# Designed miniproteins, single chains, part 65

Each design is a single chain, and the fold is of that chain. pLDDT is the mean over its residues in the fold that is shown.

## One batch from the design tools (miniprotein)

Design m2257
Fold by ESMFold2-Fast:
Structure m2257 (fold): chain A 95 residues (1-95)
Amino acid sequence: SLSAQLQAEIEAGKKLDEAALDEELEAVLAGTPDEERRRSIRVQYEAAKLLIRGDFDGAVAKYREAGRDDLAELTRALVEGDEEKAEELIKKAVE
């Protein structure tokens, strides 16, 4: 899933490209007819951009706003250097 791909990119420690995120967002929204889901997806991508900018607290807050506590916890684990917890959360998200 897209969420699993974002989690994998965060876990890999890669700096996400904001232009690539904008292209992914447009493609995902084109396939998403539900307005509430579209809003949640936009907030998730804003969180990803905050991660690129190094605003980890802002990213955690945005993931929670989107109802993605899983991504918020993963972001926190990565920032805290809790590799074991980050791996557990990624595994759970990919199932």
Scores: mean pLDDT 72

Design m2258
Fold by ESMFold2-Fast:
Order: structure tokens, then C-alpha cells, then sequence
Structure m2258 (fold): chain A 87 residues (1-87)
């Protein structure tokens, strides 16, 4: 985890890195009891939030969304849809 946090901090800054690590821990905790559908949903929501945080951080660094690629953009679209269902 230390190397992952250091790389995230280097790429996105301390605040975004902390948020991502907190969401990853939430997803890991939910995955420990993955037989519970509610925990599966919690893991999916935490993962969706990580995807959106990374996408927003890349946009703030000036990366053109078209350069991210179709698979990554499809992942972002699915994350937005999943989070909208919980609102």
C-alpha cells in the first residue's frame, strides 16, 4: 500500500490520494463479505467513486478526454450511471 499511495500522491496530490486510498479500503472491507449483495453494491460504488476521482483529476491536469481511450471512457460512463442509481 505504501508504494501505491506514493504513486497516487505523485500523480494526483495528497488530498485525492487519501480519498482514493479510503475508497479502496472501503471496497476491500466490502469484498471480505462479498456473499452479501449489499457488500457487493458497496464495493461497486466505492470502485465507481475511485474511477470518477481519477477521471476528474486527469481532466484537471489538462488531459483531453478523447486521449483517455474508449474502454476507460466506457468505465467512467458506467461509474456515473451506477452512482446516479443510488441518488
Amino acid sequence: MEKEFEELEKLFGKEVAKEIMELRKEADEAAKNAEDPENQRRALLATAKIILLVYEALLEKGIDPELIGPSALAGVARAKELLAEEA
Scores: mean pLDDT 74

Design m2259
Fold by ESMFold2-Fast:
Structure m2259 (fold): chain A 71 residues (1-71)
Amino acid sequence: SDARDLELAKRLIEEAEELLKKDPSLRDEIIEEWKERQKKAGLPVTTPSEEEILEMVVQRLLRPEAQAAAA
């Protein structure tokens, strides 16, 4: 259900925000990972927004394969 997925996503976002507050170095690590992904994809290297950083932290909390398998 979309409502159930939204509740899960909201909880993960809150957890990701707490992690970023506790560990500022995590933000720097995520930014470097974002830049490397852009380089590998042949895209212009830019700095991610706070929302994009947050989403990448959420992806780390959830394995990409597990997210792709979720209906």
Scores: mean pLDDT 73

Design m2260
Fold by ESMFold2-Fast:
Structure m2260 (fold): chain A 100 residues (1-100)
Amino acid sequence: SVDDIARQARITGSRVGDIAIDQGQQFNDQDLVQRGQQMMQRSVQVANRLRQRQDVDGAQQMLRTMRDFQQRFQQAQTPDQVQQVVDQMMRTIDDLDRRI
């Protein structure tokens, strides 16, 4: 169901946010820590909106995207690469939100 998919997308998005926060702390990058917190909040908001709209395709896309970003964060080796992944993820979350 869209409710289950949106819930999994939210949980996965929160995990990605935690990874960004942890990496921000390791790099002493306060901006990255703040962006990680924003990603957690935005993941909850967007997943809830996709659920409210009964947007199954959007929820599935969000879940797939969050899983992909989780792996990309683990492969990032420099602060610049981490910031690029964060920027792309936040842009993707915004695009998902703009679907409706």
Scores: mean pLDDT 80

Design m2261
Fold by ESMFold2-Fast:
Structure m2261 (fold): chain A 78 residues (1-78)
Amino acid sequence: AEEFAREVERALVEAGIEEHLAALVAEALRYALEQNPNISLEELEEIVREAASLHPSATEEDIERAVRIVAEVYERHR
C-alpha cells in the first residue's frame, strides 16, 4: 500500500500534476488499499476521481490524467 502510494505520488508529480493534488490522490489510494488489498483497478480509478474532484484547482483534464497514471502504476505492480 505505502510503496504503491509513493510511486503514484511520484508519477503524478513527474507528469506535472500539482504536489498537493498528487498527495491527496496517493493518500486516498493508500487508505483504500489498507481497507481492501484486493481492490480492483476500476474501484481505484473511482477513488482517484473522487479524491481529485475535492481539490479546488483540479480540472477534468487533471482528473483524467491522474486516473491514467494510477492505472499505469497499478499494472507495473501486478
Scores: mean pLDDT 80

Design m2262
Fold by ESMFold2-Fast:
Structure m2262 (fold): chain A 68 residues (1-68)
Amino acid sequence: KAKITSTDSGTKGSSTRIADYEYALEVLKYLAEEAVKESKKAKILKEDDTTIVLETPAGTYTAVIEPL
């Protein structure tokens, strides 16, 4: 199992969810792809196997996977 934490500095929003580790990796990649498609101004600043950082016009979006 893994904990997914996402933070959006533009909206000051944060969310946490628990999922299977493999599923969490797929969700993280999907969220990054959607953010880039929805906003042509969104850019991936960092992407590794546990962390994605996106720069958007509204602020920085960060998603982290922590194994449980």
Scores: mean pLDDT 69

Design m2263
Fold by ESMFold2-Fast:
Parts: structure tokens; C-alpha cells; sequence
Structure m2263 (fold): chain A 85 residues (1-85)
């Protein structure tokens, strides 16, 4: 479906951008904005989850690991929704 294709495209673009950040340090705010930009998590929820780590900075590797987990769940949910249509 067009929705699944759009979701896969957004997820792929998000993971590619985050992978380029692997060697960098980000604020929780910057990391939350990136996750929200690609629809992986709401900015508010991402901010809460990242701030719960108790750190001033998030590594690109930590963000990539989280983004991969969220991407997997998002794609599973999109495929399940398509099966119900």
C-alpha cells in the first residue's frame, strides 16, 4: 500500500541520517527532534525517554540503537494495519 511504502521510505531516510551521526554527540532535544522528524516517536515522548537516561548528551550510537528498535515496531504496526484493511 502507499502508506506502507511511505512509512518504509521515511524509516529508511531517518535511519540513514542517524547513521551519519554515529560519531557525534547530541542533546536530548536534538535527538528527540530527529526521531519526531521521521515519525519514529512523538517529540514529547522521545524527549521524556532520552532525558530518563540522566545524561546531558546522547551519542549517535545510542540514538541509532533506539531508532532501529522504533523503526522495527513502526514497520510491524504498518504491515499489521495493512493486513486489516
Amino acid sequence: SALLEETERAVRAGLAEIERLRGRLLSPEQAAQILAKYGLMSEEEARRRLEALGRRTITGDQLLALARELAKRKLENARRAEELL
Scores: mean pLDDT 79

Design m2264
Fold by ESMFold2-Fast:
Structure m2264 (fold): chain A 116 residues (1-116)
Amino acid sequence: MEKGLEYAKELVKKEEPSLSEEEVEKVAALVVFTAAGNAAKLYYEKNNTEENKAKLEELIKAHREFVAALDAGELDPEKALELAEKIKEDALKGLEVGEELGLDKEVLEDLKKILE
């Protein structure tokens, strides 16, 4: 996900040019995790097993915790990226579900770039 992280950093710099390099790194890591989580959610909701329900609940909890940590200036970007990498396979399956559901092609292409 190094390539996806660099893409996310460029998006963050463009939208929020006043951020420091350290702040850009933290926000970009959260963007990568959020993209992976949103994609994986599509897969878990379509394949609604007890295991996938538990995975979705943990993702929702982790997202809330990372957002709160970012707001407090305490976000560990490595932890967000590690969890994004752990769910990457399910996130890629979620992109396939998104295509089946007719989600916007440009949105799917952006998510795919962030997951690289």
Scores: mean pLDDT 85

Design m2265
Fold by ESMFold2-Fast:
Structure m2265 (fold): chain A 89 residues (1-89)
Amino acid sequence: GINILRLIGLALRAIGLLFELEQKGYDEKGLKAVEEIIKAVMSLLRGDFESAREYLKRARELLKQSNLPKDVRDELMDIIRELEKELEK
């Protein structure tokens, strides 16, 4: 089943990376990717697994188009993968 505390933890990790981006360099596609990750978490909390999958798909596409530092991109991809695991039965 969905672990609410884990979902909140993943969202807080994404928000923390967003703050790091503000400090080191701003990327519009990277910010939109974080927004889509947050929307995915919100959808999972509502039990809307179809919308969550679509938001995670958009987040992946945005990250591939972003100019984020590799370490930040890899961490955001790891957050997406962990959220995708919460969608698996």
Scores: mean pLDDT 79

Design m2266
Fold by ESMFold2-Fast:
Structure m2266 (fold): chain A 89 residues (1-89)
Amino acid sequence: MMAEVTVEVVAENLEAAIEAARAAAKAAGETPGFLGVTGSIEEDGDKVRLTLKLTFEDMKSAEEAAKKIREAVEKVEGVLEVKVEVKEA
């Protein structure tokens, strides 16, 4: 059964949001079973919100990717909040 990883990030600025998106995409791409990603970046007052939805072949791949994505995104300077959720698609 396919699985989805939702990543929500609040960043200090657009540069940090773009770097977070790149870090998440790289971590996902290094995980077997990654199928695709969609996302948006929106200004929210003096902050920037990033939302990514990543699709995986199975729950095991999604859970492995979610852990790597969280670790990679948390290392990005200017990232203030990170939320990562995994569910069946």
Scores: mean pLDDT 85

Design m2267
Fold by ESMFold2-Fast:
Structure m2267 (fold): chain A 80 residues (1-80)
Amino acid sequence: SMEDERLIEEIRRIGEEAERRVRELVRRGDVEGAVETVREATRRMTELAEGGSQRVVSAAVGESLRIVGALVDGLLEQRK
């Protein structure tokens, strides 16, 4: 449906933007900002998924995992 397609597109945009920002913030040493970016993006995607089908929920889960993965990977590469 057009609504599912629109929601999935919005979720993917949020995920892509958040992943890029997380990587940039971690690179700058702004761990707090990176964590906040993940939390905000996850909340926004969850809100969009509540209005959608199982396909929309799947997209939100997938994007959330990608963003968390980027944060974890970046933090593991950061030296104290």
Scores: mean pLDDT 85

Design m2268
Fold by ESMFold2-Fast:
Structure m2268 (fold): chain A 93 residues (1-93)
Amino acid sequence: MVVELPPEVEEEHVAKLREALDGLFAQMRAAGIPDSVLIAALRAILNDEPLPEELPEPFRSALERMVELAKKVPSLDEELRRYLEEKIAELEA
């Protein structure tokens, strides 16, 4: 089931999703999670595959929840895919 949002609310949700993802990835790196595990997790989400077992809680559950919420709104799903592609490119550089 897909939810339609007003454009102004949609822009705010897109900005909040990016902020939440940036914060989560910063916390994962601060916790000592290797970039290889982060890249594997990002690729898994982009390919609709399960997250790697090496990704510990609570980060695994937080990331799964963000992905599930984003998939309910087309603009958020598109932004999530863009963010994942950009972050993979950044981490591989």
Scores: mean pLDDT 75

Design m2269
Fold by ESMFold2-Fast:
Structure m2269 (fold): chain A 119 residues (1-119)
Amino acid sequence: ADNGLTPELKEQVKQQLVLEGLSTEEADQAVSLLEEALTPDENGKPIIFSSKSIYSNEFKQKLRENIVADCNQYAADPLDPNSDSDVILFIASQVLTENVDGLACVAKAIYESAKENGE
């Protein structure tokens, strides 16, 4: 897939989310949101952080903060929540290394952030 998420990797992330306490339906939704978030815009930037995104700048900032707070343990270097490129490169590294735990963390952070903001 263009986002690097194979069907096998998506299934592994979904199973990890269920083990972490999400229902099967919530895990499906979280993986779907992760796929959407990782879909590149015309400039190769993930749509969720793109200027063409329907998400507000406040939501994008909160999402970066939540990803950093929850998932920083999977990063090689400490993440800056004010840096789009740090968060984007971190997510890309999780896909490239097929790190199921890191991807499940990101998917859950996106899902919980969307749920909290009524999306």
Scores: mean pLDDT 76

Design m2270
Fold by ESMFold2-Fast:
Structure m2270 (fold): chain A 64 residues (1-64)
Amino acid sequence: STLDEVRQRMYQDPEVLDLVLSAILSKEITPELIREIAERLGVSQPAASKLISALQKELEEAEK
């Protein structure tokens, strides 16, 4: 799926991975951050938004 491709690109970019995790942990996910992540990964903003939402849910479920 497209989400799996975006996720793989994120794992190969430590700076993007750190940016995403920091934003999720701080609970400060902004439209500007989504745009920056999309640009860095070379994907659309909706694709980046779906990735962040999926990771946020996975992290919440892992701690509960």
Scores: mean pLDDT 79

Design m2271
Fold by ESMFold2-Fast:
Structure m2271 (fold): chain A 67 residues (1-67)
Amino acid sequence: GTQRVADAYVRAVEAGQSGEEVAQAVKDAAEAAGGTAEITRDEERGEVVVRVTLPDGSRLEVVVPAD
């Protein structure tokens, strides 16, 4: 659930991955937990936003600076 998503985010950031790679890691972790994730790129704002819905109904929004 939430912990798996948080762990994936921390690992990607600590590994020096790009914003797109961090967003993908969060999406992959959410899907591995049985949830869904949508990645939205806003180049004008320089943001990558990952909106996560987990099986328990938890919703998370992760905002990562664009690369």
Scores: mean pLDDT 78

Design m2272
Fold by ESMFold2-Fast:
Structure m2272 (fold): chain A 72 residues (1-72)
Amino acid sequence: DPDVEELLELLRAGRLEEARAFFLSLPEERHPQVFGELLLRLPISGEQLVELAALFREDRAAAVDALAALLA
């Protein structure tokens, strides 16, 4: 998925504002699938995954920011 690969590159580079802008520029219907794939491809704990999934339901931009912070 090219959207997931672009987001992984931005997040790993610490380009948080660009990652957030790119994610939010995607069609809204793509957001759950793309975010879910990011969670599966990153070395995060089950606890972190649950917390990020909960945050995504409340605030998508905040969820991307929190995910980026875990990779810093």
Scores: mean pLDDT 81

Design m2273
Fold by ESMFold2-Fast:
Structure m2273 (fold): chain A 66 residues (1-66)
Amino acid sequence: EHEELRAMKEKAEEKYKELREELTERFHEKYPDIDLNESVKGWSKEIIEDFKKISKELVEKRKKEE
């Protein structure tokens, strides 16, 4: 059980890295002046919502491709 949980977590982290790279590219296309490595404190609510929406769309798309 614990070994399966670890394997799932590692797989999720790898998928997260791939998703983060895609997310970074797509977000940078819309907001080239915003560095995803910077603090989100300065981001408007609209930018944060767009980030969440793009992230969710990428996750759902990957689930359908499974």
Scores: mean pLDDT 64

Design m2274
Fold by ESMFold2-Fast:
Structure m2274 (fold): chain A 78 residues (1-78)
Amino acid sequence: SEEERFNALLQRTEARLAALRAEMLARGVPLAEIQAILDEAVARVQQLAQRYLAGEISLAELEAELERVLAEAEKKAA
């Protein structure tokens, strides 16, 4: 179902952000910097999920925008 695909998409996104956090911690990135990067990414993920649930964007648009959020977080983490 679309609901199952939505839930799976959010779970994958959360797992990728958790992996990014672990990678930054392993590299010795300061906690304040890790927190700033992840808080911004999480806030954007939550806003996009809310827009999808409100019927403002499609699941395909949500997936594309979540990939952009992850790419931007990964770029800031580098």
Scores: mean pLDDT 90

Design m2275
Fold by ESMFold2-Fast:
Structure m2275 (fold): chain A 76 residues (1-76)
Amino acid sequence: SAQEAIEQAEENRRLLLEAGASREIAVLHEYTILQAAAQGSIDWSRFIGMLNDISSGKLTLDQLEKRLEEARQRVL
């Protein structure tokens, strides 16, 4: 369900942050889980592309949070 996908994504974000992951990496994973819930599969090419954009500074935390909110709205 949409609720289960959101709860799973939020729990995954919490665990990543506790493990020492950056906020950007935690948000990227939460976004990827929600997009997978909406699409029925994980888009690994998009994940790798966004990971590279984070590393190069092309994708900021603010932009990631905006995409995450859009993904939440798509699942709800």
Scores: mean pLDDT 84

Design m2276
Fold by ESMFold2-Fast:
Structure m2276 (fold): chain A 81 residues (1-81)
Amino acid sequence: SSRDEAVNRLQGLADTLREQGHSRVAAHLEEAAELLQQGTSEDLLEADVEVGVAALYAAVKKDTTALDAANEAESIISALR
């Protein structure tokens, strides 16, 4: 399903960020992927919040790599609406 594809894409982004040392942003994307797997409308809203927090953290840290990944994650979640 499109949701299963979104989960796989979020996990892939999180894995790449974690390998590169962006552990806090990776943790937020991992949580978003887990929430999408649970699959309620409330989980989708919480996943969106997690990705928003990831983007804000990356922006404050001026971490362009992590910010690009968080913005991609937001696009993935937005496509599920």
Scores: mean pLDDT 86

Design m2277
Fold by ESMFold2-Fast:
Structure m2277 (fold): chain A 69 residues (1-69)
Amino acid sequence: MKEEIIKVIKSRENVSDEEAQEIADFVLKLVEEGKTPYEIGKELEKRGYSTRVADGAAEAAGLLIEKKR
């Protein structure tokens, strides 16, 4: 779960392990709150992450939400 998000982010963006973990924790929290992938991407952009990071994290969240159904 968290490791899958970290791997997706790191494959698309050259981010540190700590940054990838922070993004993954935030994404998982938003998924648990019932946020859509689109809303998760917007929240990451509000937090100062790039559009590429936001898009990658939102896509990973979408895959996790589908797996939970």
Scores: mean pLDDT 76

Design m2278
Fold by ESMFold2-Fast:
Structure m2278 (fold): chain A 97 residues (1-97)
Amino acid sequence: DPILEELRKRGNVAAIEKYKETSDQKKKEALLELVRLDDEYLAKQQEFADKGNEIVKLLEEGKISQEEAQKLAKELEKERKKFEEEMQKRVEELENF
């Protein structure tokens, strides 16, 4: 079962339990897509955290000014908000299937 195997590889215990209780194939597929979106969201949040840490490091090393650091942080925050809006739409589309 490729869906159950992927859920096991992702380590999502709650999703595995829901999968075992679900007999509807479309609901099983939607469950996997929701798990994939959650993992994508967490990975992207880590990417934003890493980028934020890089800005701090460059500022601490004197490689950028305080003004440049603030500009980069504002750009990163705009990217984060856009990503959260896109993810919210994708989740709503799956929940309204």
Scores: mean pLDDT 86

Design m2279
Fold by ESMFold2-Fast:
Structure m2279 (fold): chain A 67 residues (1-67)
Amino acid sequence: DLSIYNTPYDAAVAAIEEQGGEFVGAEFDGKTLTIKYKGDVDEDAVKAAAKPVADKEGLELKVVKVE
């Protein structure tokens, strides 16, 4: 169901772009949602925005810089 990860996805993308970073992509393995980004982004701010939503859906959130 796309609705399960869309909200934490949207929150993470918004937090990355608000800081002037670039959202590159995401991976989902059934439990862990991995958000990939480029640029100077405060990962703690991204996690603060997305982790509560991911936790509510029973997902583990990982935020990774890819250059």
Scores: mean pLDDT 76

Design m2280
Fold by ESMFold2-Fast:
Structure m2280 (fold): chain A 55 residues (1-55)
Amino acid sequence: MEDLEKLRKAFEEMQRLKKEGKPFDEIRAAVEEVVKGMSEEIKKLADFALKRFEA
């Protein structure tokens, strides 16, 4: 699915930012920018994953 590929890239960006030592707020903002133009379902999945990633 095309959306899964975009979501995968968003997670890769999240991992890169974490490796660089960025705080969670910056990681979240970057992921939200990547998925900004995507469907509501993808935005909800990204938000859910970010909350679980932060925990």
Scores: mean pLDDT 71

Design m2281
Fold by ESMFold2-Fast:
Structure m2281 (fold): chain A 85 residues (1-85)
Amino acid sequence: APAPTPEQRARIFALLAQLQSSVKTLVDLINNKAPKSQIQSALQQVVALADEVIALLEPVDPEAAALFAEQVAEFVKKVEEIINS
């Protein structure tokens, strides 16, 4: 696979930082028993950021992109289980 450009690498790291902040917000909302609508909105933001990381990663490292996508899917499933409990 072609190596990522410096611009692509910088974008991936910036998105990962945003993703970490969004995950923290989501976890804080769950721990504080926030309304389902707020938790769902935070989850949608996490998924959108993760999808952008996957899209940038896939052409340069398809195996890492696939593994990351699987981890995101498992995380979403766990959050949805918490919301529906």
Scores: mean pLDDT 84

Design m2282
Fold by ESMFold2-Fast:
Structure m2282 (fold): chain A 101 residues (1-101)
Amino acid sequence: SSEKYIDFCKKKHPKVYDFLVKNLQPKNNDEKRELCDAIEAADFVHSIGGNAKGAVSFTKKSPDADPELVDAIAAATAFLNGNEKEAQKYVEKYKKKLAKK
């Protein structure tokens, strides 16, 4: 279930999950699940020494990645790399996209 996946995500990645939830304020479990998908992709990029720009390129070129999550994945990647200022920049880009929906 979505709730079980979200709980697992919170347990595995508490700091980046809390950062994204605080800044993006997801309204329901579907939006929280999308942030967890972004965190999972970001964790992979971080694990191979990638940066936020690399995460953007990865998301755009990956057939299984949701292109609408690109800035959320970049924000999570920057946060995991310790670049909170860069993470905030991508959070603001993602917020701007959400406001248009």
Scores: mean pLDDT 79

Design m2283
Fold by ESMFold2-Fast:
Structure m2283 (fold): chain A 61 residues (1-61)
Amino acid sequence: MLSLEEFEKRLRDAAEKLLADGMSREFVAALIRHEAEVYAKEHPEYREGLERLVEEIEREL
């Protein structure tokens, strides 16, 4: 399983690539939220940090 730092980097890289490929901001935001939620269910201690990360990425979209 990816570490939190690796997960954050992969999530940001995925968002950037999807946007570059012409995916809508709404679609990318939904996908990021879903990925973060799945991770947070296995690592509830990181939920607050993941919610903040999702908000940051969505703001940058």
Scores: mean pLDDT 79

Design m2284
Fold by ESMFold2-Fast:
Structure m2284 (fold): chain A 82 residues (1-82)
Amino acid sequence: MIRKISDEEAEKLIATRIYHYYGVEEMEVYKVTYRSPSGVELTLYLPRDLEKAEAVLRHFGLEEVGREKITVKASKEKVPTA
């Protein structure tokens, strides 16, 4: 089974990574939701490599059902993964 994390958990992980690995205050990312033929939905956060991700996901029969550009602010705190 494909493991899903909540949008809130994913955004907190991205915020922590932006601060600790990129050292920037905020980053624009694309929040893209895909749906499989079996009805499983996957949400991906993509900084700028959309074309490569889209090619792979289309190969597996995943259909894009939503796309949003969001700005994620950096977080100095470590995100609990509980």
Scores: mean pLDDT 66

Design m2285
Fold by ESMFold2-Fast:
Order: structure tokens, then sequence, then C-alpha cells
Structure m2285 (fold): chain A 83 residues (1-83)
């Protein structure tokens, strides 16, 4: 829980640096709700209206290695600009 919260906050900070303020705030709220990074990504996928973005986010949430998820997530969101 504490480790997941730290990961979510650090990921939110990176989104904010990239100008992705709305997603940054959503991830900060996910941290306060006690969600894992995978749960936060699944919630973001459910909110997405773009089927390509939704598929990429679901793939990230289902990935076995979570260590690279923040970098991959940032790359996907930059590409689709769904924010």
Amino acid sequence: MEEDRERLIKTADEFEKLGLTEISEDFRQAAEEGLSIKEAIRRLAEKSKDPGLQENLKALADAPDTSSIPKALISVLKFFKEL
C-alpha cells in the first residue's frame, strides 16, 4: 500500500511535468483511495473514449512487470493526447 501510493504520486508528478495535469490529479486521487498502479491504469482505461488508448492502457495494466509501467504509460498518453 505505502509503496503503491509512492509509485502513484511519483507517476503523477511526472505527468504534471509533462503538462498532463488532469491525469496527474486522477493518479493523486487514486493514491489517496489506496489503489495500486494497475488499478489506477484500469480506471483511466475505463474513462477513455479512444479504443486504441483503452486497449494500450489495459495491456499495461495486465503486464507482468510493473517496474516499467510508469514510463510506458507516459509514452502511451503522450501519443494519444486524450487529456
Scores: mean pLDDT 72

Design m2286
Fold by ESMFold2-Fast:
Structure m2286 (fold): chain A 89 residues (1-89)
Amino acid sequence: MREERLEEAAAEIVRRLLLEAGAPEEEAREAGERTREALREGARSLGAEIVRRAAEVAVREGSLEAGLRELERLAEEARREAERRRAAA
C-alpha cells in the first residue's frame, strides 16, 4: 500500500513536471507510467533516485507540491554539479 503510493506519487510528479514544461498530455502521461514501471522494477539510475526522493517527500508531507519542489531542488543541484564538472575539465 505505501509502496503503491510512492509509485503513484512518482508518476504524478513526472507527469506534472512535463506538463509544466509544455509537453503534450499524452507524452507526460506515458513518461509518468514509464517512471512507475521503472521504480517498480527497482531502477537505480540518478534520475530514478531523484524522482524516488521527491515521491518520498510528497507521501510524507501528503502534498504533491512538496514533492515537486524537492524534485526541482534535486534536479537543479544535479545540473549545477554537472556544469561545475564540465567547467573544471
Scores: mean pLDDT 76

Design m2287
Fold by ESMFold2-Fast:
Structure m2287 (fold): chain A 92 residues (1-92)
Amino acid sequence: MTKEELKERLLKAVEEGADPSEIERIMRELGFDEVTIRIILYAYENLKDKEKIKEIVEHAFGMLERGSDSSVIATSLGILVAAAIFEEKLKE
């Protein structure tokens, strides 16, 4: 399976509300590091907005494809996920 096909499967799994273990498997096959996987799983389990989760996933994939260092990817995603959760809590 190509990276683009895996990305499409990941976005579809998010949209369909797949089990977190399936999300984790696809992310490992895409080549994300363990910290980045845990950050995205945290977003998947704690964010209500599926479109926001998909946006975060696409941002992560873009950084991975550009050859960004794993620490840079994890830091950037951590900030995005924290901001998204904070925004949802403010709207409650």
Scores: mean pLDDT 83

Design m2288
Fold by ESMFold2-Fast:
Structure m2288 (fold): chain A 65 residues (1-65)
Amino acid sequence: MSKEELEKKVRDVVDLVLSYDPRAADKDKEKIVEETLRRVLENPPTGPVLLPHLLATVQEVIDEL
């Protein structure tokens, strides 16, 4: 999977997590990262993804918020 495809999939999961959390604006970014990682790991990504790449991508997406 390309980094761009992984980033888009992570953004979809982040958007979903934030959509279900009405207090997203009040959330610590670190907590949002933890919740997003947990959900992605509970529903394995399509294809093989190295954990460091997944963690970096989630962090980058959340940092853009």
Scores: mean pLDDT 67

Design m2289
Fold by ESMFold2-Fast:
Structure m2289 (fold): chain A 80 residues (1-80)
Amino acid sequence: KIKVPDARETARAVARVLRQMAETGEDVVSKLSETAKKVLRYLNSHPGATLSVAEIAKALGVSPAAVSKAIKELKELGLL
């Protein structure tokens, strides 16, 4: 299961990403796969929720394996 950060925690994560983008001049979001972008949008629609990989996969119409890979991409880039 994945605990989605609340609005305050999401704001802190976004501030960190914006700071990294300012320091490197790099668009971190452009590095995300299409599935990772969909997962990120879905999580942002459910702040503070605890979601399973299967629930996210069903909502987005993708495989649980694709969601797990997307979550790894988001964590690798500091977005989750």
Scores: mean pLDDT 71

Design m2290
Fold by ESMFold2-Fast:
Structure m2290 (fold): chain A 80 residues (1-80)
Amino acid sequence: SMEERLEEFDKLSREILKEVLERAKGLDPLKATQVQLRTVGELVDIELEIRQNPDTTLEELRKRLEEVRERTLAEMERLG
């Protein structure tokens, strides 16, 4: 259901944002904040797609969130 997908999105997106925030510590604050804001934008786009596409599976959702996580952490690593 859409509710189940939104609950999974909420859980995983919070985990991603917490990890990103922890890794931002000790990095350039402006550049780290810019990476964080781009990540938030990507998460908003994913939430919108869940709401607009009823065929989005939990597997596809988890894969997309993991791709956002990996990309964001790679960008943070480039700042350090």
Scores: mean pLDDT 85

Design m2291
Fold by ESMFold2-Fast:
Structure m2291 (fold): chain A 62 residues (1-62)
Amino acid sequence: SAAEERARRNGEAAGRAAASLTGGDEEVKQKAGEAAAKRVPGSASTAEALQAGLDAAREAGG
């Protein structure tokens, strides 16, 4: 669904942004974005998707 796709992309974008802010290279950004997208459930709101992205980025960087 469009809402599910938007949520997943918001998570991916948040993951990439967080990795970028912590000095991550393209590989780290890709990994964080991918991990964040996998954590977004189909029913996730935009806020939930963004939170998942930030959490995934922290895990990728830690």
Scores: mean pLDDT 74

